Designed miniproteins, single chains, continued (2). Designs and how they scored, part 41

Each design is a single chain, and the fold is of that chain. pLDDT is the mean over its residues in the fold that is shown.

## One batch from the design tools (miniprotein)

Design m5395
Fold by ESMFold2-Fast:
Structure m5395 (fold): chain A 92 residues (1-92)
Amino acid sequence: AVPPLQPLSDEDVERINELLKEGKFDEALELLASRNPAVKAILDAYKAGKHDEADRILLDIIRNGDKEQVELIFKVLQTKAFEGFYKLAYEE
């Protein structure tokens, strides 16, 4: 079983939002991954071309994460690799 998503500190949330405002999605993702092993696993799987594994981990985060944390993760993971999954999740 994948562990539940760890809560982010207010300082981490502020830093991530600042990076997102500047369009620095890669740095925002790296910071988020440093706080959440599940997000790091998504990044590692994506870099390895294991899209199925990345999608599985993302689905588990949606299932186990708080709404606010899930929304922040989706803002960071705005890549073409996750676009289809994001659409599917909101159409069903």
Scores: mean pLDDT 65

Design m5396
Fold by ESMFold2-Fast:
Structure m5396 (fold): chain A 132 residues (1-132)
Amino acid sequence: MVEVRPATAADLPAITELLNREYSSVRPPLSLADVQGLLRAQQAGRAVVLVAEVDGEIVGVLILRFLSPTRAHVVALAVDKRYQGKGIGSKLLAAGVELARARGVTEILYTPLTEAQRRLLERHGLRAAPLP
C-alpha cells in the first residue's frame, strides 16, 4: 500500500538519491545539504516536501515551493521507474495541491520534465513554468 506523508530528516538520503537519479540529465546533482535546506524550508512554511512510501521504501517525492500567498511552484516530482504508471505521481500531486489550496494558493505552476509529468500537469489543471 502506498503512503503519502511529509518528509523527515530520516528520508534525506533516499530523497537525494531518487532526485539525482530521475533529474540527473537536467540539473546539477543535489547534495544531502541541499535536500536538508528543503526540509528547513518546509519547517519555516516556505515549502512542502512530500514522500511516497511502499513497504518501507521511498519511491516518490514532491517538492512544492510557495512563491507568494496565492502562488506556488512544483519544483520537482520524481517517481522511481519501477513504480511509475501506478498513480503514485498523481497521489503526490493531489496531496500537494490540497495542502497548497488549504493555505490560500490559487495558482500552481509546474515545470514538467517528462511526458508522464506533462500528463499529470494537464490532469490537475496546473500551469506550465519554464526551466530557470
Scores: mean pLDDT 76

Design m5397
Fold by ESMFold2-Fast:
Structure m5397 (fold): chain A 59 residues (1-59)
Amino acid sequence: MDLGRQLIRSNRRISLAMFQGSRNGDIDLAINNVRQAARDLGLSDTQIQGIIDYVRDAM
């Protein structure tokens, strides 16, 4: 939880991915955008899943 929160707060790409998905009203699109941004940052599958879980809770 702390890791996911810190990564979102310190990573503009992940924050923008959340915002774009929320703006479009499509939660699946938001989750896919976050997953792609996290992969582009070179995060592991476990870290990506943690971020996705945090994003889902925040949306």
Scores: mean pLDDT 66

Design m5398
Fold by ESMFold2-Fast:
Structure m5398 (fold): chain A 112 residues (1-112)
Amino acid sequence: SLFDEAVEEVSEYFKEKGEIDYELLLKLRAAEEYYKITHNEKLAALLIRDELLKEKGAPEEELEKEKERLGVSDEEYEKAKELVELIYEMEKERLPGKERKERLEELLKKLE
């Protein structure tokens, strides 16, 4: 699936760096919740790839190429981004301390 491919790319990035970016893991969780709410796998995959590209310092052109490849409009993507950012903030507020750690550990198991 497109989302599983994006998750695998995040896993490969962590392996290459030799460390886990917990903010990127939270963003992956937000994209997963976006997928559950909207059933839009294509946008969920693109949302996490956007964050991965930013972490890698990739130029904006790489995101534009992915949007074009997937047939995603700028308007459609901006709406998806607004929703996933809201979900991300809710997850950060809802899962402080121990609960946040446990949820991140669940995501780590999914990235196997």
Scores: mean pLDDT 78

Design m5399
Fold by ESMFold2-Fast:
Structure m5399 (fold): chain A 84 residues (1-84)
Amino acid sequence: DARVEELAERMVAVAEKLGLEADKALARAAIQAALDAAPAQREEVLELIGRLVDALEAGDWEAARAAEAEVLALAEPGARAAAA
């Protein structure tokens, strides 16, 4: 999946810029776990992960935290009912 690969590579790149240990396999696994948790919302999950990575690259921690919260909400049982 080209979009998962792109997001994983961007996550590794931003982690390295922040001086964090970077593992592409773990980044890919994390993205896949989010997709597996919300398979019906694949496009929404990918868009939110993209926004999270964009925010991290920009150093916008508030936007990154908001995007992370939205991804987590989609992954939890009843997330659509809770988000309404």
Scores: mean pLDDT 72

Design m5400
Fold by ESMFold2-Fast:
Structure m5400 (fold): chain A 80 residues (1-80)
Amino acid sequence: EEERFEAEVDVALLEIQLAVSKIAYRNGADINEIIKDLESLKKKAEEFLERYKDLPEVTADLKRIIEEINKMIEELKKEQ
């Protein structure tokens, strides 16, 4: 199914970008820039959640990614 393949790629790219943000944080990148990037990533994941709403496995993965992003943003904001 074309939509499933595209959705799986989109999820994988979100996971890669989240991993990059975590690496940037460990490497001393500016916390405000990381939060901004994570907020953009969250918005993109929410758009994918609506786009792929009929794919239960994909929506479950997207919800987990959104939760992880939310937790990271919350923790980073406490460091400011």
Scores: mean pLDDT 85

Design m5401
Fold by ESMFold2-Fast:
Structure m5401 (fold): chain A 93 residues (1-93)
Amino acid sequence: MDEELEKRILEELEKSRPVDPETVEALLRALEGTLSDEEIDALGERTGNEALRLVLRVFREEAREGKGIRERLEAAERRLREVRAERAKEAAE
């Protein structure tokens, strides 16, 4: 349901080259339900991206409800591997 927002964040990371590992780690931690409001706000202020703050909060709340957390985390990890593979492929060109 929030798959489009997650996908848009990952696409922006692909577009901006290189991938910001702090943003990626924050996304994964939000999906685990471990990300704090303080960390979300600090990241939002640094990036200037209010949509990122919203997505991180939504993912964290869904994670804390105890449903779909593992599936969302696995999907995010798979997407990170795809982004890294695309970058390696582009470097080979």
Scores: mean pLDDT 64

Design m5402
Fold by ESMFold2-Fast:
Structure m5402 (fold): chain A 76 residues (1-76)
Amino acid sequence: SPEIEELVEVVLREFPSLNREDVLRWVQAFVEHLRSMSEEEREAFLAGLRALLAEQPDDRVLAAFLRLAEAVDAEL
């Protein structure tokens, strides 16, 4: 998924001491968690992420998280 790769690259850019495989494993666990949510739970989660990004518009990690979460929701 291009959204998974984007989030991994953004996280590693902000936190270069982190291991790529650990970040990828964590991001994959996050995707599985999103897929396990109900449609209502995912919409509430997305609304929360959008609200946080509105308060921190320059947060590149948060922006990449939102893009990934929106892509997962769109595939379900």
Scores: mean pLDDT 84

Design m5403
Fold by ESMFold2-Fast:
Structure m5403 (fold): chain A 80 residues (1-80)
Amino acid sequence: SKETAMVLLKMIYDEAKRAIEKGDEETAIELIKQMVELAKKYGVKDYAIKLLRDLRKYAEELGHTKVVEAIDEAIKELEK
């Protein structure tokens, strides 16, 4: 189950990265929320945090402040 969850997280990460690159902030935020729920359900928080930090770099470089804020909240929720 954890292995399957990690594969799904990577797929959602890839889709979120594409949304960030296109400036589709709404889709990126929805996908970030999906990553949080999946990570909490399957106990793969550390892996999700790693992927979220990588997404944060892309969002920050492209100036997507709302996406950066959503990622920061997601990381805080997973670090509880």
Scores: mean pLDDT 89

Design m5404
Fold by ESMFold2-Fast:
Structure m5404 (fold): chain A 78 residues (1-78)
Amino acid sequence: SEEVERIRRRLREAFARLQEAYKNGDRDAVLQHAAEVYRLLRELERIGAITPEQFEAMKRALADALGLPVEEIEAAAA
C-alpha cells in the first residue's frame, strides 16, 4: 500500500538521521530521532504492516543498539 511505502521511506530516513546523530555523539539528537523511529514503528503496527511481537522486538533492538533504556525512548516519543 502507498501508506505503508510512505511510512517505510520515512523510517529509512529517520534511521539515517539516527545513525548520524549516534556517530556524532549527540545524545539529544539520538533521543529525538530514536523517538521518531519508535513512532513510525508504532504506526506500522497500528496499520497491521508489522505484528505487536515484531514491534516489541524492534523496540528492544533499537534500545539495545543505542545503549538506552526503552522507557527513555518511549518518554521522548510521548
Scores: mean pLDDT 87

Design m5405
Fold by ESMFold2-Fast:
Structure m5405 (fold): chain A 63 residues (1-63)
Amino acid sequence: GDEKERLAEGAERGARAAEEAARAGDSPTWQVAAHEALKAAELSGDERAKEAARRAEEFWRQA
């Protein structure tokens, strides 16, 4: 549905923001963005959102 699409899109944007913040070394910012991405993924139940959240988490583990 429309809401599910918006949540998935939000999760992708959150993951992207977290990746950028982590790359810049801004720990507080990437933590907030990560939490937002994960919440959006859980709420949407969409595989795209879950992938975005997992990708962000993997990036932070490497950063």
Scores: mean pLDDT 66

Design m5406
Fold by ESMFold2-Fast:
Parts: structure tokens; C-alpha cells; sequence
Structure m5406 (fold): chain A 63 residues (1-63)
């Protein structure tokens, strides 16, 4: 996966998270938020930012 493709996937997850929050679906919102953080972690790794990758991965784990 390229960084551009990973960014597109992350934006899609973010949109789905916002929609789930608006609909009051807390379980679905949590799932999309976790997916978004994992995607951001992968993007950071592809860009060589190991510190940022760890931060996003820890945020995903704490959900």
C-alpha cells in the first residue's frame, strides 16, 4: 500500500466515524475510530515517523 492509498483509506474511515457519531451508534463509531488510528499509524511508518506511528497505535489500543 502506498502512503497516498493509505491516506485515502484513513479519510474514508474518518468520514464513517463522523457519520456513526451523528447517528448515535457508539459501537460502530469506536470501531471506525480504532481503524482510523491504525491507518494513521501505518501512514506514519510508511513516512518513516516511528514516534508518530507508536502514538497512533497506542491510541488505538486504549479504545
Amino acid sequence: MTAEQARAAAERLKERYIQAVKEGNEDLAKQYKQGYYVAESQIARLEGDEEKAKEYFEKAKKL
Scores: mean pLDDT 82

Design m5407
Fold by ESMFold2-Fast:
Structure m5407 (fold): chain A 85 residues (1-85)
Amino acid sequence: SSAESVYEGALALAERAEKNGNPELAEAAREAGKRAAELVEKKDYEGAAEVFEELARKAKEAGDEETAEAAYAGALSLREAGKSV
């Protein structure tokens, strides 16, 4: 499902953040994934994208540019999905 894919994407971001030494960011990514998946189930793709954009800002502030880029890419995909349906 779309919700499952969004959650799995967030778990991948959490794993990356942990490998980069950012455990608090990894926890934020897991919580973001749960919230974004719930929003996608409600067809609120814009809200889900905003969750990933906030995660990207937190990653950038933590100096984790790789996780930030991946989170922004996820947000863009969610906004495009919302426009197509």
Scores: mean pLDDT 85

Design m5408
Fold by ESMFold2-Fast:
Structure m5408 (fold): chain A 86 residues (1-86)
Amino acid sequence: KEEEERELGRRYVEEAAWIAEQLGKDDLSKKAREDAEKVKTFEEGIELYKKYLTELGYSPEKVDERIERDRKLLPEAQKIREERLK
């Protein structure tokens, strides 16, 4: 459970890095990917996710919407990725 929650936190920061990359913010994407590797708790991951989305210009309301969305989508996307590797 602890490992699963930490991994979900990492996935959030990786998602922020991917969004930064799509917006051409390569330096920010690189920093977010480095921070993702250092995530130890779910809360730490969410804090970093909020930080990076705010730096990308997202409002607090939009960040909260994305956290709620990604909570449902990231576990599903991860499961699909795992199935495709088989």
Scores: mean pLDDT 75

Design m5409
Fold by ESMFold2-Fast:
Structure m5409 (fold): chain A 88 residues (1-88)
Amino acid sequence: MSPVEQAVWRLLDRDGDGTVSPDLLARVLPYLDFNGDGTVTRAEFEEFFQRVRDKQPLPQSILDIADYNGDGTIDIVEMVTMFGELTS
């Protein structure tokens, strides 16, 4: 992972167990649970970062909170801002 990806993951994985901390899970599930299994792993988080970088389609729920320009895409800065707010 890049240093930015590692820093954001550390905010989500406060327990250090390789999964999103239980206290944050409910806040991030609507945005990161792409397969609907009710959990968020580091692999799913890495896939999310890759989708943003590759400009792949994202769920409308993410666009509603991160797409400030209304152009149907988000960049890495908007994504980092979103996670900073979710973990505050």
Scores: mean pLDDT 67

Design m5410
Fold by ESMFold2-Fast:
Structure m5410 (fold): chain A 82 residues (1-82)
Amino acid sequence: MYKYSKEELLTALNLLLQLHGLSPVTMKPEELTVGKKPKNPEDAKRIADLQRAARLPGKHDGVIDEALLELMKKVLDKLGRD
């Protein structure tokens, strides 16, 4: 991914979780994979809770899908990006 690193995307994910009153995920940046369920079941639950709270389209199954990825990128864009 050219515009944002996995570290930046993980930061955006944790900011979104905090905004919705949820605990941050425990995964490392290298463990963040779009379209794949997190290795830690607790992280998957937190992401599913976020998807429901944010009313994102899709399954709300704790998989970082395109809708959640786009929301994460939008958060980074607002934080002054590059």
Scores: mean pLDDT 80

Design m5411
Fold by ESMFold2-Fast:
Structure m5411 (fold): chain A 75 residues (1-75)
Amino acid sequence: SPLEEARKLIDEMREIVDRAEKANTPEEIEKAMKEIEKLDREIREIAKSLPPREAAIVLFELAAIRSEMYLLKKR
């Protein structure tokens, strides 16, 4: 289902953030930011086919992950 696909991609984003945080190097953080931006675009495409409530939840999870990356970058 589109929702299951979106959740799987969100899980991939989470793994990317965790990897960058553990590595704690500018190079790994920059690489993670690029990968997250790519996955964000893919998830937003999937969200267009979801019911409004599920789409809103997915988009809010994306905002949370982006906030985590922002904090990691600003350390």
Scores: mean pLDDT 84

Design m5412
Fold by ESMFold2-Fast:
Structure m5412 (fold): chain A 88 residues (1-88)
Amino acid sequence: MITDARSEEELEAIAREVAEALGKKYGMPPEEVRRHEEGLLLERRALEAGLEIRATPLDPVNHKQTLVVYDAAGNEVARVSLEYTAKP
């Protein structure tokens, strides 16, 4: 989670570094790394906007997790599906 970023530029730099480090450690393809970066940015921006994020538990069989963003009225405003590949 990105909780210490002070600017959009710093936030983007941290998200990129975290996603790249995870990708290198677990042998993720570039597409997977990008999804992790998007998830980190979505979470931070939702918190900044006062929106609620709900995550489904990671499905170990399908390697999928869904993030859903709700506004203050409880309406769904965004959804991101994350897929994780096993390390080769």
Scores: mean pLDDT 64

Design m5413
Fold by ESMFold2-Fast:
Structure m5413 (fold): chain A 83 residues (1-83)
Amino acid sequence: ERLEKAREESRKAIDELVAELQRMGHPELAEALRKIGDELLEKDPRASIVDIMNAIYEKYGPEADEAFREALRRVLERRVQEL
C-alpha cells in the first residue's frame, strides 16, 4: 500500500518533469527521462528521484542533469503553490 503510493507519486513527478522539460525546449531529454523513470520504477518500486537523477547523469552527463534539476525546481515550486 505505502510502496504503491510512493511509486504513484514518483510516476506523477516524472510526468510533470517530462512536461516541464518539453516546455524548456529539451524534448529528447524529456523522452530519456520517461524511459529511464519507467524502467527504474518497474524494476524497483522503492526507486527514488535521486536514483533517476543518477541514471540521467551517467548516461547523458552534467548538462542533462542541470536541465533535469531546473525542471524539478519548477515542478516543486508549482506544487507548493497548489498546496
Scores: mean pLDDT 74

Design m5414
Fold by ESMFold2-Fast:
Structure m5414 (fold): chain A 96 residues (1-96)
Amino acid sequence: LDEKRKQIAEKQKKDLELFKSITKKILENLPLSKEQASAAAGIALSIVEETPEEELSEEKLAEELIKRLKERGIEISEEQAKLIAKIALEEYKKFS
């Protein structure tokens, strides 16, 4: 029970740090609002966590980002989505 709680807390802390890092880098590289950048960072992390490592690529992440952001009323270009995907994957790899 205590070990499982420690693992959950550690994962949540790591996920928050990763989310903040991705959001910051999106804001530094793209002319998006804080709200749009946070939404993109959160969705990118969800896609990375949901997708098997063998199926995870920058292109697939970018395609899912465009789709999920559009469902939330946020329109981004394919170039913006690819850059967000690259940022998310690079940050995820550093934290893994």
Scores: mean pLDDT 79

Design m5415
Fold by ESMFold2-Fast:
Structure m5415 (fold): chain A 77 residues (1-77)
Amino acid sequence: SEEAERAFSERVLALLEQYAAGKISAEEALEGVRALAEQFGFSPEQVEQLLGLMRAALKLAETDPELFAEALQNERE
């Protein structure tokens, strides 16, 4: 449902914000996203695709943390 998609996105964004704030590691962020995707009924294939995208985003955060932080703020508005 649209509500479930929004709830999922908000929870993923919260994990990425915790990572950006230095509260959790990249490994903990990826594990959190995996657990959320499984909880929301993603298929194993969709989970692996999502984790690939998240790993790329975390690599960007290591390369340009300022741009990563701005991107997270823009998703919140």
Scores: mean pLDDT 79

Design m5416
Fold by ESMFold2-Fast:
Structure m5416 (fold): chain A 69 residues (1-69)
Amino acid sequence: SAAEEEAVRAKLAELSKQHTTDEDSLNEEARKILEALGLPESLALRVAKIALGLERPSPELAARILAAT
């Protein structure tokens, strides 16, 4: 849903602020977030697309992102 997509993007922004430097690229931010979530780096491009609103997260990936601390 749109609300779930918004919540996932907000969570990714929160995690990005926690795990990135001001000069990091979007792919580098996605990689650090995936490391924090215990997910493979091969998902970095997918996470970047989700953050940009170009792709919808799967329910499983959305749940994993929203559960991250």
Scores: mean pLDDT 66

Design m5417
Fold by ESMFold2-Fast:
Structure m5417 (fold): chain A 77 residues (1-77)
Amino acid sequence: MTQQVISDTRNLSNQNPDQRSRNGSNAMIRVGQRNPDDLSLQYSVFSSTSTLARNIGNTDMSQQYQQQAQQIQQQIS
C-alpha cells in the first residue's frame, strides 16, 4: 500500500463528522498495510477511500481512487 493512499484516507477520514467512519477507515488502512499482497484488501481500501472522498464532495479524488480500485479488480479477476 502506498504512503499517498494512507495520507489521503486519513485526511478524508478527519474531514468526516462521523467518528464511526473515521475509526473504520483507520482500521482498514492498518489491515491493508499488514497485507500488501492481498489484492482484495487493497481493493477494499481504495474503494472505501473513493467513497469517503465522494461523501465530502471531493469528486476528483473519488474518481482517481475509483480508477485505481478498478485496476486492482482487474488483477483479482
Scores: mean pLDDT 72

Design m5418
Fold by ESMFold2-Fast:
Structure m5418 (fold): chain A 85 residues (1-85)
Amino acid sequence: MLRVRAVAPTPEQAAVLTQLAVQSGMDIGAEVLEQRVEGTTGYVEFGNVSPEQARRMEEIFRERAAKAGLEVTELVFELLPEEEE
C-alpha cells in the first residue's frame, strides 16, 4: 500500500493536489483505496504499488503540480507492506 500526504498553502490547492495524486496513480495503474482532503492536507491511499511504481508516481505528481503552478508545502510518499495487515 502507498500512502500519500500532500500539504498546500490553502484548502483549495490541497484539493487540486489530491486530484493530481489520484491521476498520477491512475497513470501507472495503481488502485485508489481512499482519497480525502482535511483542511490544507490531501490524503490518498493506493493498493498494489511496487517501490518502482511509487517513485514513478512521485515523479509524475511533482511534474503535474509544477506545470499547474501549485505550491507543495509538504509531500510524503510512504510505501507500506501489503502483507502486514
Scores: mean pLDDT 80

Design m5419
Fold by ESMFold2-Fast:
Structure m5419 (fold): chain A 78 residues (1-78)
Amino acid sequence: MEEELIEQARKAKEWVENNKEKLAKDPELAEQILQGLQDQKKMVQQAAEAGLISKETAEEVIKLLDEAAEIAEEAKAA
């Protein structure tokens, strides 16, 4: 479960990195991706508070999601 969350967050970041041009051309898609990343971050925070995942795992996942969000925001702004 924890490894799956980290892998999903890493894949989200990789997808955003590989699709910067698509996000720059489609602001609505960029907003949907940003909202999805925010929803995932909230879910991860709740899972950590419930004791379902470790704080270390939550911090790693949140960091990856925040990095993905920064890339998406930069792509949208370009």
Scores: mean pLDDT 82

Design m5420
Fold by ESMFold2-Fast:
Structure m5420 (fold): chain A 96 residues (1-96)
Amino acid sequence: MTPLKFDEEEAKKMVENHLKRLLPEIQPKFKKDAEEYIKNKDTAGLLASIIIYSTYSAFRREVAAAEAGTLPPSVTPEQLKATRAILEDLERAEAA
C-alpha cells in the first residue's frame, strides 16, 4: 500500500468538509484540535479526531431524530438506548 503523504492543503480541505457536517456546538472544539494536528503534521491524530467528532455528531443527530419522530427504520430502540448511554458517559467525562 502507498503510504499517505501529509499534505497541509488537503488536510485543511478535509477539515472544512467535515466541519460543516458537525453540530454547531462542537465545531469550535474540533477546529482547534484539527489545527493543532495539522501544525504538528499528525495525520493519525487528525483522522482519529475526524472519526470521533463525526461519530459524536451522528449520535446526537440520531437522538434528536428519535425525539422528532424522524428516526430511520434501520436504527433499533436498543441501538438508540446504547447511543444515549455512550453520549451521557462521554459528556460526564468531559465535565470532569
Scores: mean pLDDT 72

Design m5421
Fold by ESMFold2-Fast:
Structure m5421 (fold): chain A 81 residues (1-81)
Amino acid sequence: KRKEIIEHLEKALKALEAGDLKEFEEHLGKALALLGEIYNAPEEAEKVFQAVLKALATGDPEAIEKLKADLKGLIELLKSQ
């Protein structure tokens, strides 16, 4: 499961960097669903997903750059444990 989460997060980050919001949403959604299962927090995972989608909808460059940094940090954390 951890490898699947990392793969989906890496694909989401790559899609976000490429401006492919549909691929980003699909891969982030899959990663967060798996994280929610592992931590028994599916409602929190859904809230995080909706918050991210709302931030993207604003088109705020600062919010998008923060999101990229947060995703990179999460990927690093999951790889290091």
Scores: mean pLDDT 78

Design m5422
Fold by ESMFold2-Fast:
Structure m5422 (fold): chain A 66 residues (1-66)
Amino acid sequence: SDAEAAALAAAGAHIAKGDSDGALRHSQRALSTATGDARRRGADVMGGLARKAGDDELSERLRALG
Protein backbone atom coordinates (compact mmCIF):
# COMPACT_ATOMS: atom_id res chain seq x y z
CA SER A 1 0.00 0.00 0.00
CA ASP A 2 1.02 3.66 -0.29
CA ALA A 3 1.22 3.89 3.51
CA GLU A 4 3.56 0.87 3.68
CA ALA A 5 5.71 2.29 0.85
CA ALA A 6 5.87 5.64 2.71
CA ALA A 7 6.86 3.87 5.96
CA LEU A 8 9.62 1.96 4.13
CA ALA A 9 10.93 5.20 2.55
CA ALA A 10 10.88 6.88 5.99
CA ALA A 11 12.81 3.93 7.49
CA GLY A 12 15.48 4.27 4.78
CA ALA A 13 15.79 8.02 5.42
CA HIS A 14 16.27 7.43 9.17
CA ILE A 15 18.93 4.78 8.45
CA ALA A 16 20.79 7.32 6.26
CA LYS A 17 20.63 9.91 9.09
CA GLY A 18 21.89 7.47 11.76
CA ASP A 19 18.58 7.62 13.70
CA SER A 20 18.32 4.05 15.01
CA ASP A 21 15.04 4.62 16.91
CA GLY A 22 13.36 6.19 13.89
CA ALA A 23 14.66 3.45 11.59
CA LEU A 24 13.26 0.74 13.90
CA ARG A 25 9.84 2.43 14.35
CA HIS A 26 9.28 2.94 10.62
CA SER A 27 10.63 -0.54 9.74
CA GLN A 28 8.27 -2.16 12.28
CA ARG A 29 5.39 -0.18 10.72
CA ALA A 30 6.37 -1.18 7.16
CA LEU A 31 6.68 -4.86 8.14
CA SER A 32 3.59 -4.98 10.43
CA THR A 33 1.40 -6.81 7.85
CA ALA A 34 4.18 -9.05 6.43
CA THR A 35 4.64 -12.64 7.62
CA GLY A 36 6.94 -15.57 6.86
CA ASP A 37 9.33 -15.18 3.93
CA ALA A 38 8.06 -11.69 3.01
CA ARG A 39 8.80 -10.34 6.51
CA ARG A 40 12.26 -11.99 6.57
CA ARG A 41 13.13 -10.54 3.12
CA GLY A 42 11.95 -7.07 4.15
CA ALA A 43 13.96 -7.21 7.38
CA ASP A 44 17.06 -8.38 5.45
CA VAL A 45 16.75 -5.48 2.97
CA MET A 46 16.49 -2.93 5.81
CA GLY A 47 19.40 -4.56 7.64
CA GLY A 48 21.48 -4.43 4.46
CA LEU A 49 20.82 -0.68 4.11
CA ALA A 50 21.99 -0.08 7.69
CA ARG A 51 25.14 -2.15 7.08
CA LYS A 52 25.95 -0.12 3.93
CA ALA A 53 25.56 3.02 6.08
CA GLY A 54 28.20 1.55 8.47
CA ASP A 55 25.81 0.70 11.34
CA ASP A 56 26.31 -3.02 12.07
CA GLU A 57 24.39 -2.80 15.38
CA LEU A 58 21.29 -1.33 13.68
CA SER A 59 21.69 -3.91 10.87
CA GLU A 60 21.39 -6.80 13.37
CA ARG A 61 18.42 -5.16 15.15
CA LEU A 62 16.57 -4.63 11.85
CA ARG A 63 17.26 -8.23 10.70
CA ALA A 64 15.76 -9.44 14.02
CA LEU A 65 12.39 -7.96 12.91
CA GLY A 66 12.14 -10.85 10.39
Scores: mean pLDDT 81

Design m5423
Fold by ESMFold2-Fast:
Structure m5423 (fold): chain A 55 residues (1-55)
Amino acid sequence: SAQEEQARRMLESALAAAPSIPADLLLALVRKEMASLPQELRDAIIAELERRLAE
């Protein structure tokens, strides 16, 4: 779906930005941008991003 594609693109963009931006700020920006997405997609993408940033 378009929302799933948007969520995947957001995750890819966030991961690409991760080396250049503090993790707390990156997570806050991603949460704000994903506010309109279904909660299940938002939670999955945020969890994956948090996992990758914790490494």
Scores: mean pLDDT 77

Design m5424
Fold by ESMFold2-Fast:
Structure m5424 (fold): chain A 79 residues (1-79)
Amino acid sequence: EAEAIAEELKRAGNLTDRVIVREFGRPARVEDLVAYVERQLAAGAASLVYQNLGDGRLLYEFLDAAGNAIARGLLEPAL
């Protein structure tokens, strides 16, 4: 499931297997997109909302079953 979600995000944001994760309120870091998605699913993510901002950044929110944000931020391809 995490691989399918990661492929969806890669297509939506023109992302790579490694991404810069800029969670709002947290330091930016480079990590594997599938591993990042797996972590959100383990934290209780039930849905995902995303929007391509047209500037190389993908805005995203992982939400729990009640609609509360578990993680939100920006994703960028890592070079």
Scores: mean pLDDT 85

Design m5425
Fold by ESMFold2-Fast:
Structure m5425 (fold): chain A 106 residues (1-106)
Amino acid sequence: MEKIEKVIEEIAKELKMSEEEKKKLLEAVKELSKFIPEENIIEFLEAFIDFLKDPSKAKAFNKAAASIFGDTVDPEEFSKLSPKEKFEKLLEIIKSSFITLEALYS
């Protein structure tokens, strides 16, 4: 979890997240770790950070998101989002998978 916390802290800096938003992301990722290995979660979050810094990394991010969640984002639409909306989209991707992951691993 310490490695995940550091990656989330970097995302919080990139998106200028509040402490409450950071806490919500940490909580969602902690729940996700019940179904997905920590290494895969870290890889996904690192791909997200890369995408936030460089729009050309969208393909790599979508590959990681598709492999874990079966979901992708439109890079053009995502780039138009505010920092808060980018955070909300990340939470949506993580949370929307919980029902599917719970059914698969229960």
Scores: mean pLDDT 77

Design m5426
Fold by ESMFold2-Fast:
Structure m5426 (fold): chain A 68 residues (1-68)
Amino acid sequence: GPLSEEEVRKRLEELERRGVLALVTRDLALAQETLSEAKEILKVAPEKMKPEVERLLRGLEAVVAQLA
């Protein structure tokens, strides 16, 4: 079933921290894994949370592009 709004926010905070870690450590594999997890969250996020998930996805895609 869909995740709760609070669960989505906590997951987004964790993935944002991992994205920053990947960028600082230049870990492309970590960046790609984090992006994949964010894509899975988008599939199960409630409709009202999708814009926040999509914003994180764009940020993580930029990190992956920068490290690739």
Scores: mean pLDDT 86

Design m5427
Fold by ESMFold2-Fast:
Structure m5427 (fold): chain A 84 residues (1-84)
Amino acid sequence: STEELVLEHMGLSSKPSLSLSQLSKLTGLSQSAVSRAVRRLVAEGLVTRSADGLYSLSPALREEARARLIAREAAELAAAVAAV
């Protein structure tokens, strides 16, 4: 999903804040698709928008975003094991 992809790249980024253009480049998605995804993430409280128009993971929810990435990777590994 678009939201998961955006969260993954934000969580793995060395930068604390990212612009829409930077997120578009990192995810390979269009700027409009990234814009819609970050709006939903802000509404969910997972991402905050700064006054200068940059987006960052909220401090409390950075760990939750990381946990979801780990859970997704664990689920993919479990599916791969079940398929063999």
Scores: mean pLDDT 73

Design m5428
Fold by ESMFold2-Fast:
Structure m5428 (fold): chain A 74 residues (1-74)
Amino acid sequence: TVEKVQFIDDKLSKYAEELEKELSELYETKSEEEVKEALVELLRKKAKTEEEKEAVKLYEELLTEQLEKKKAAE
């Protein structure tokens, strides 16, 4: 998973500052699942290269896995 995280950071980190502001607003009014969906959609719209699109796909997979593990731990 380290390699996936590094790849995502390398390709999407340039959008992090812009998304952090949007995420702050979303966390105030939306659930974690809704925030994840909104974040992934925003990143898909921002992704311009095939590598960035692949990074968004991997990020969505990681977020989904984290949410599933959280629910399984309940």
Scores: mean pLDDT 71

Design m5429
Fold by ESMFold2-Fast:
Structure m5429 (fold): chain A 82 residues (1-82)
Amino acid sequence: LREHEEEILRRLDEAEEQLDAVVAAHLAAGDVEGAIAALERHLADLEGLLELLKREGMSEEVIERVEERIRRIRARIEELRA
């Protein structure tokens, strides 16, 4: 990974850590709908970022890592809705 691509991924790791804390707080309060809403907002942000990175011609490796994050968030939403 190039230096700027590593920085993007590091910031995404930080955002996911913050998201995990928010989701955990909602679930601890019995607020499954709030947890899903937090995940859906993060998913929308990742989808927007993915389109931006593709438009800017970022490496296939960084694109694939963002796509993997999108798949993980979608899976978490599906599990909570089940």
Scores: mean pLDDT 86

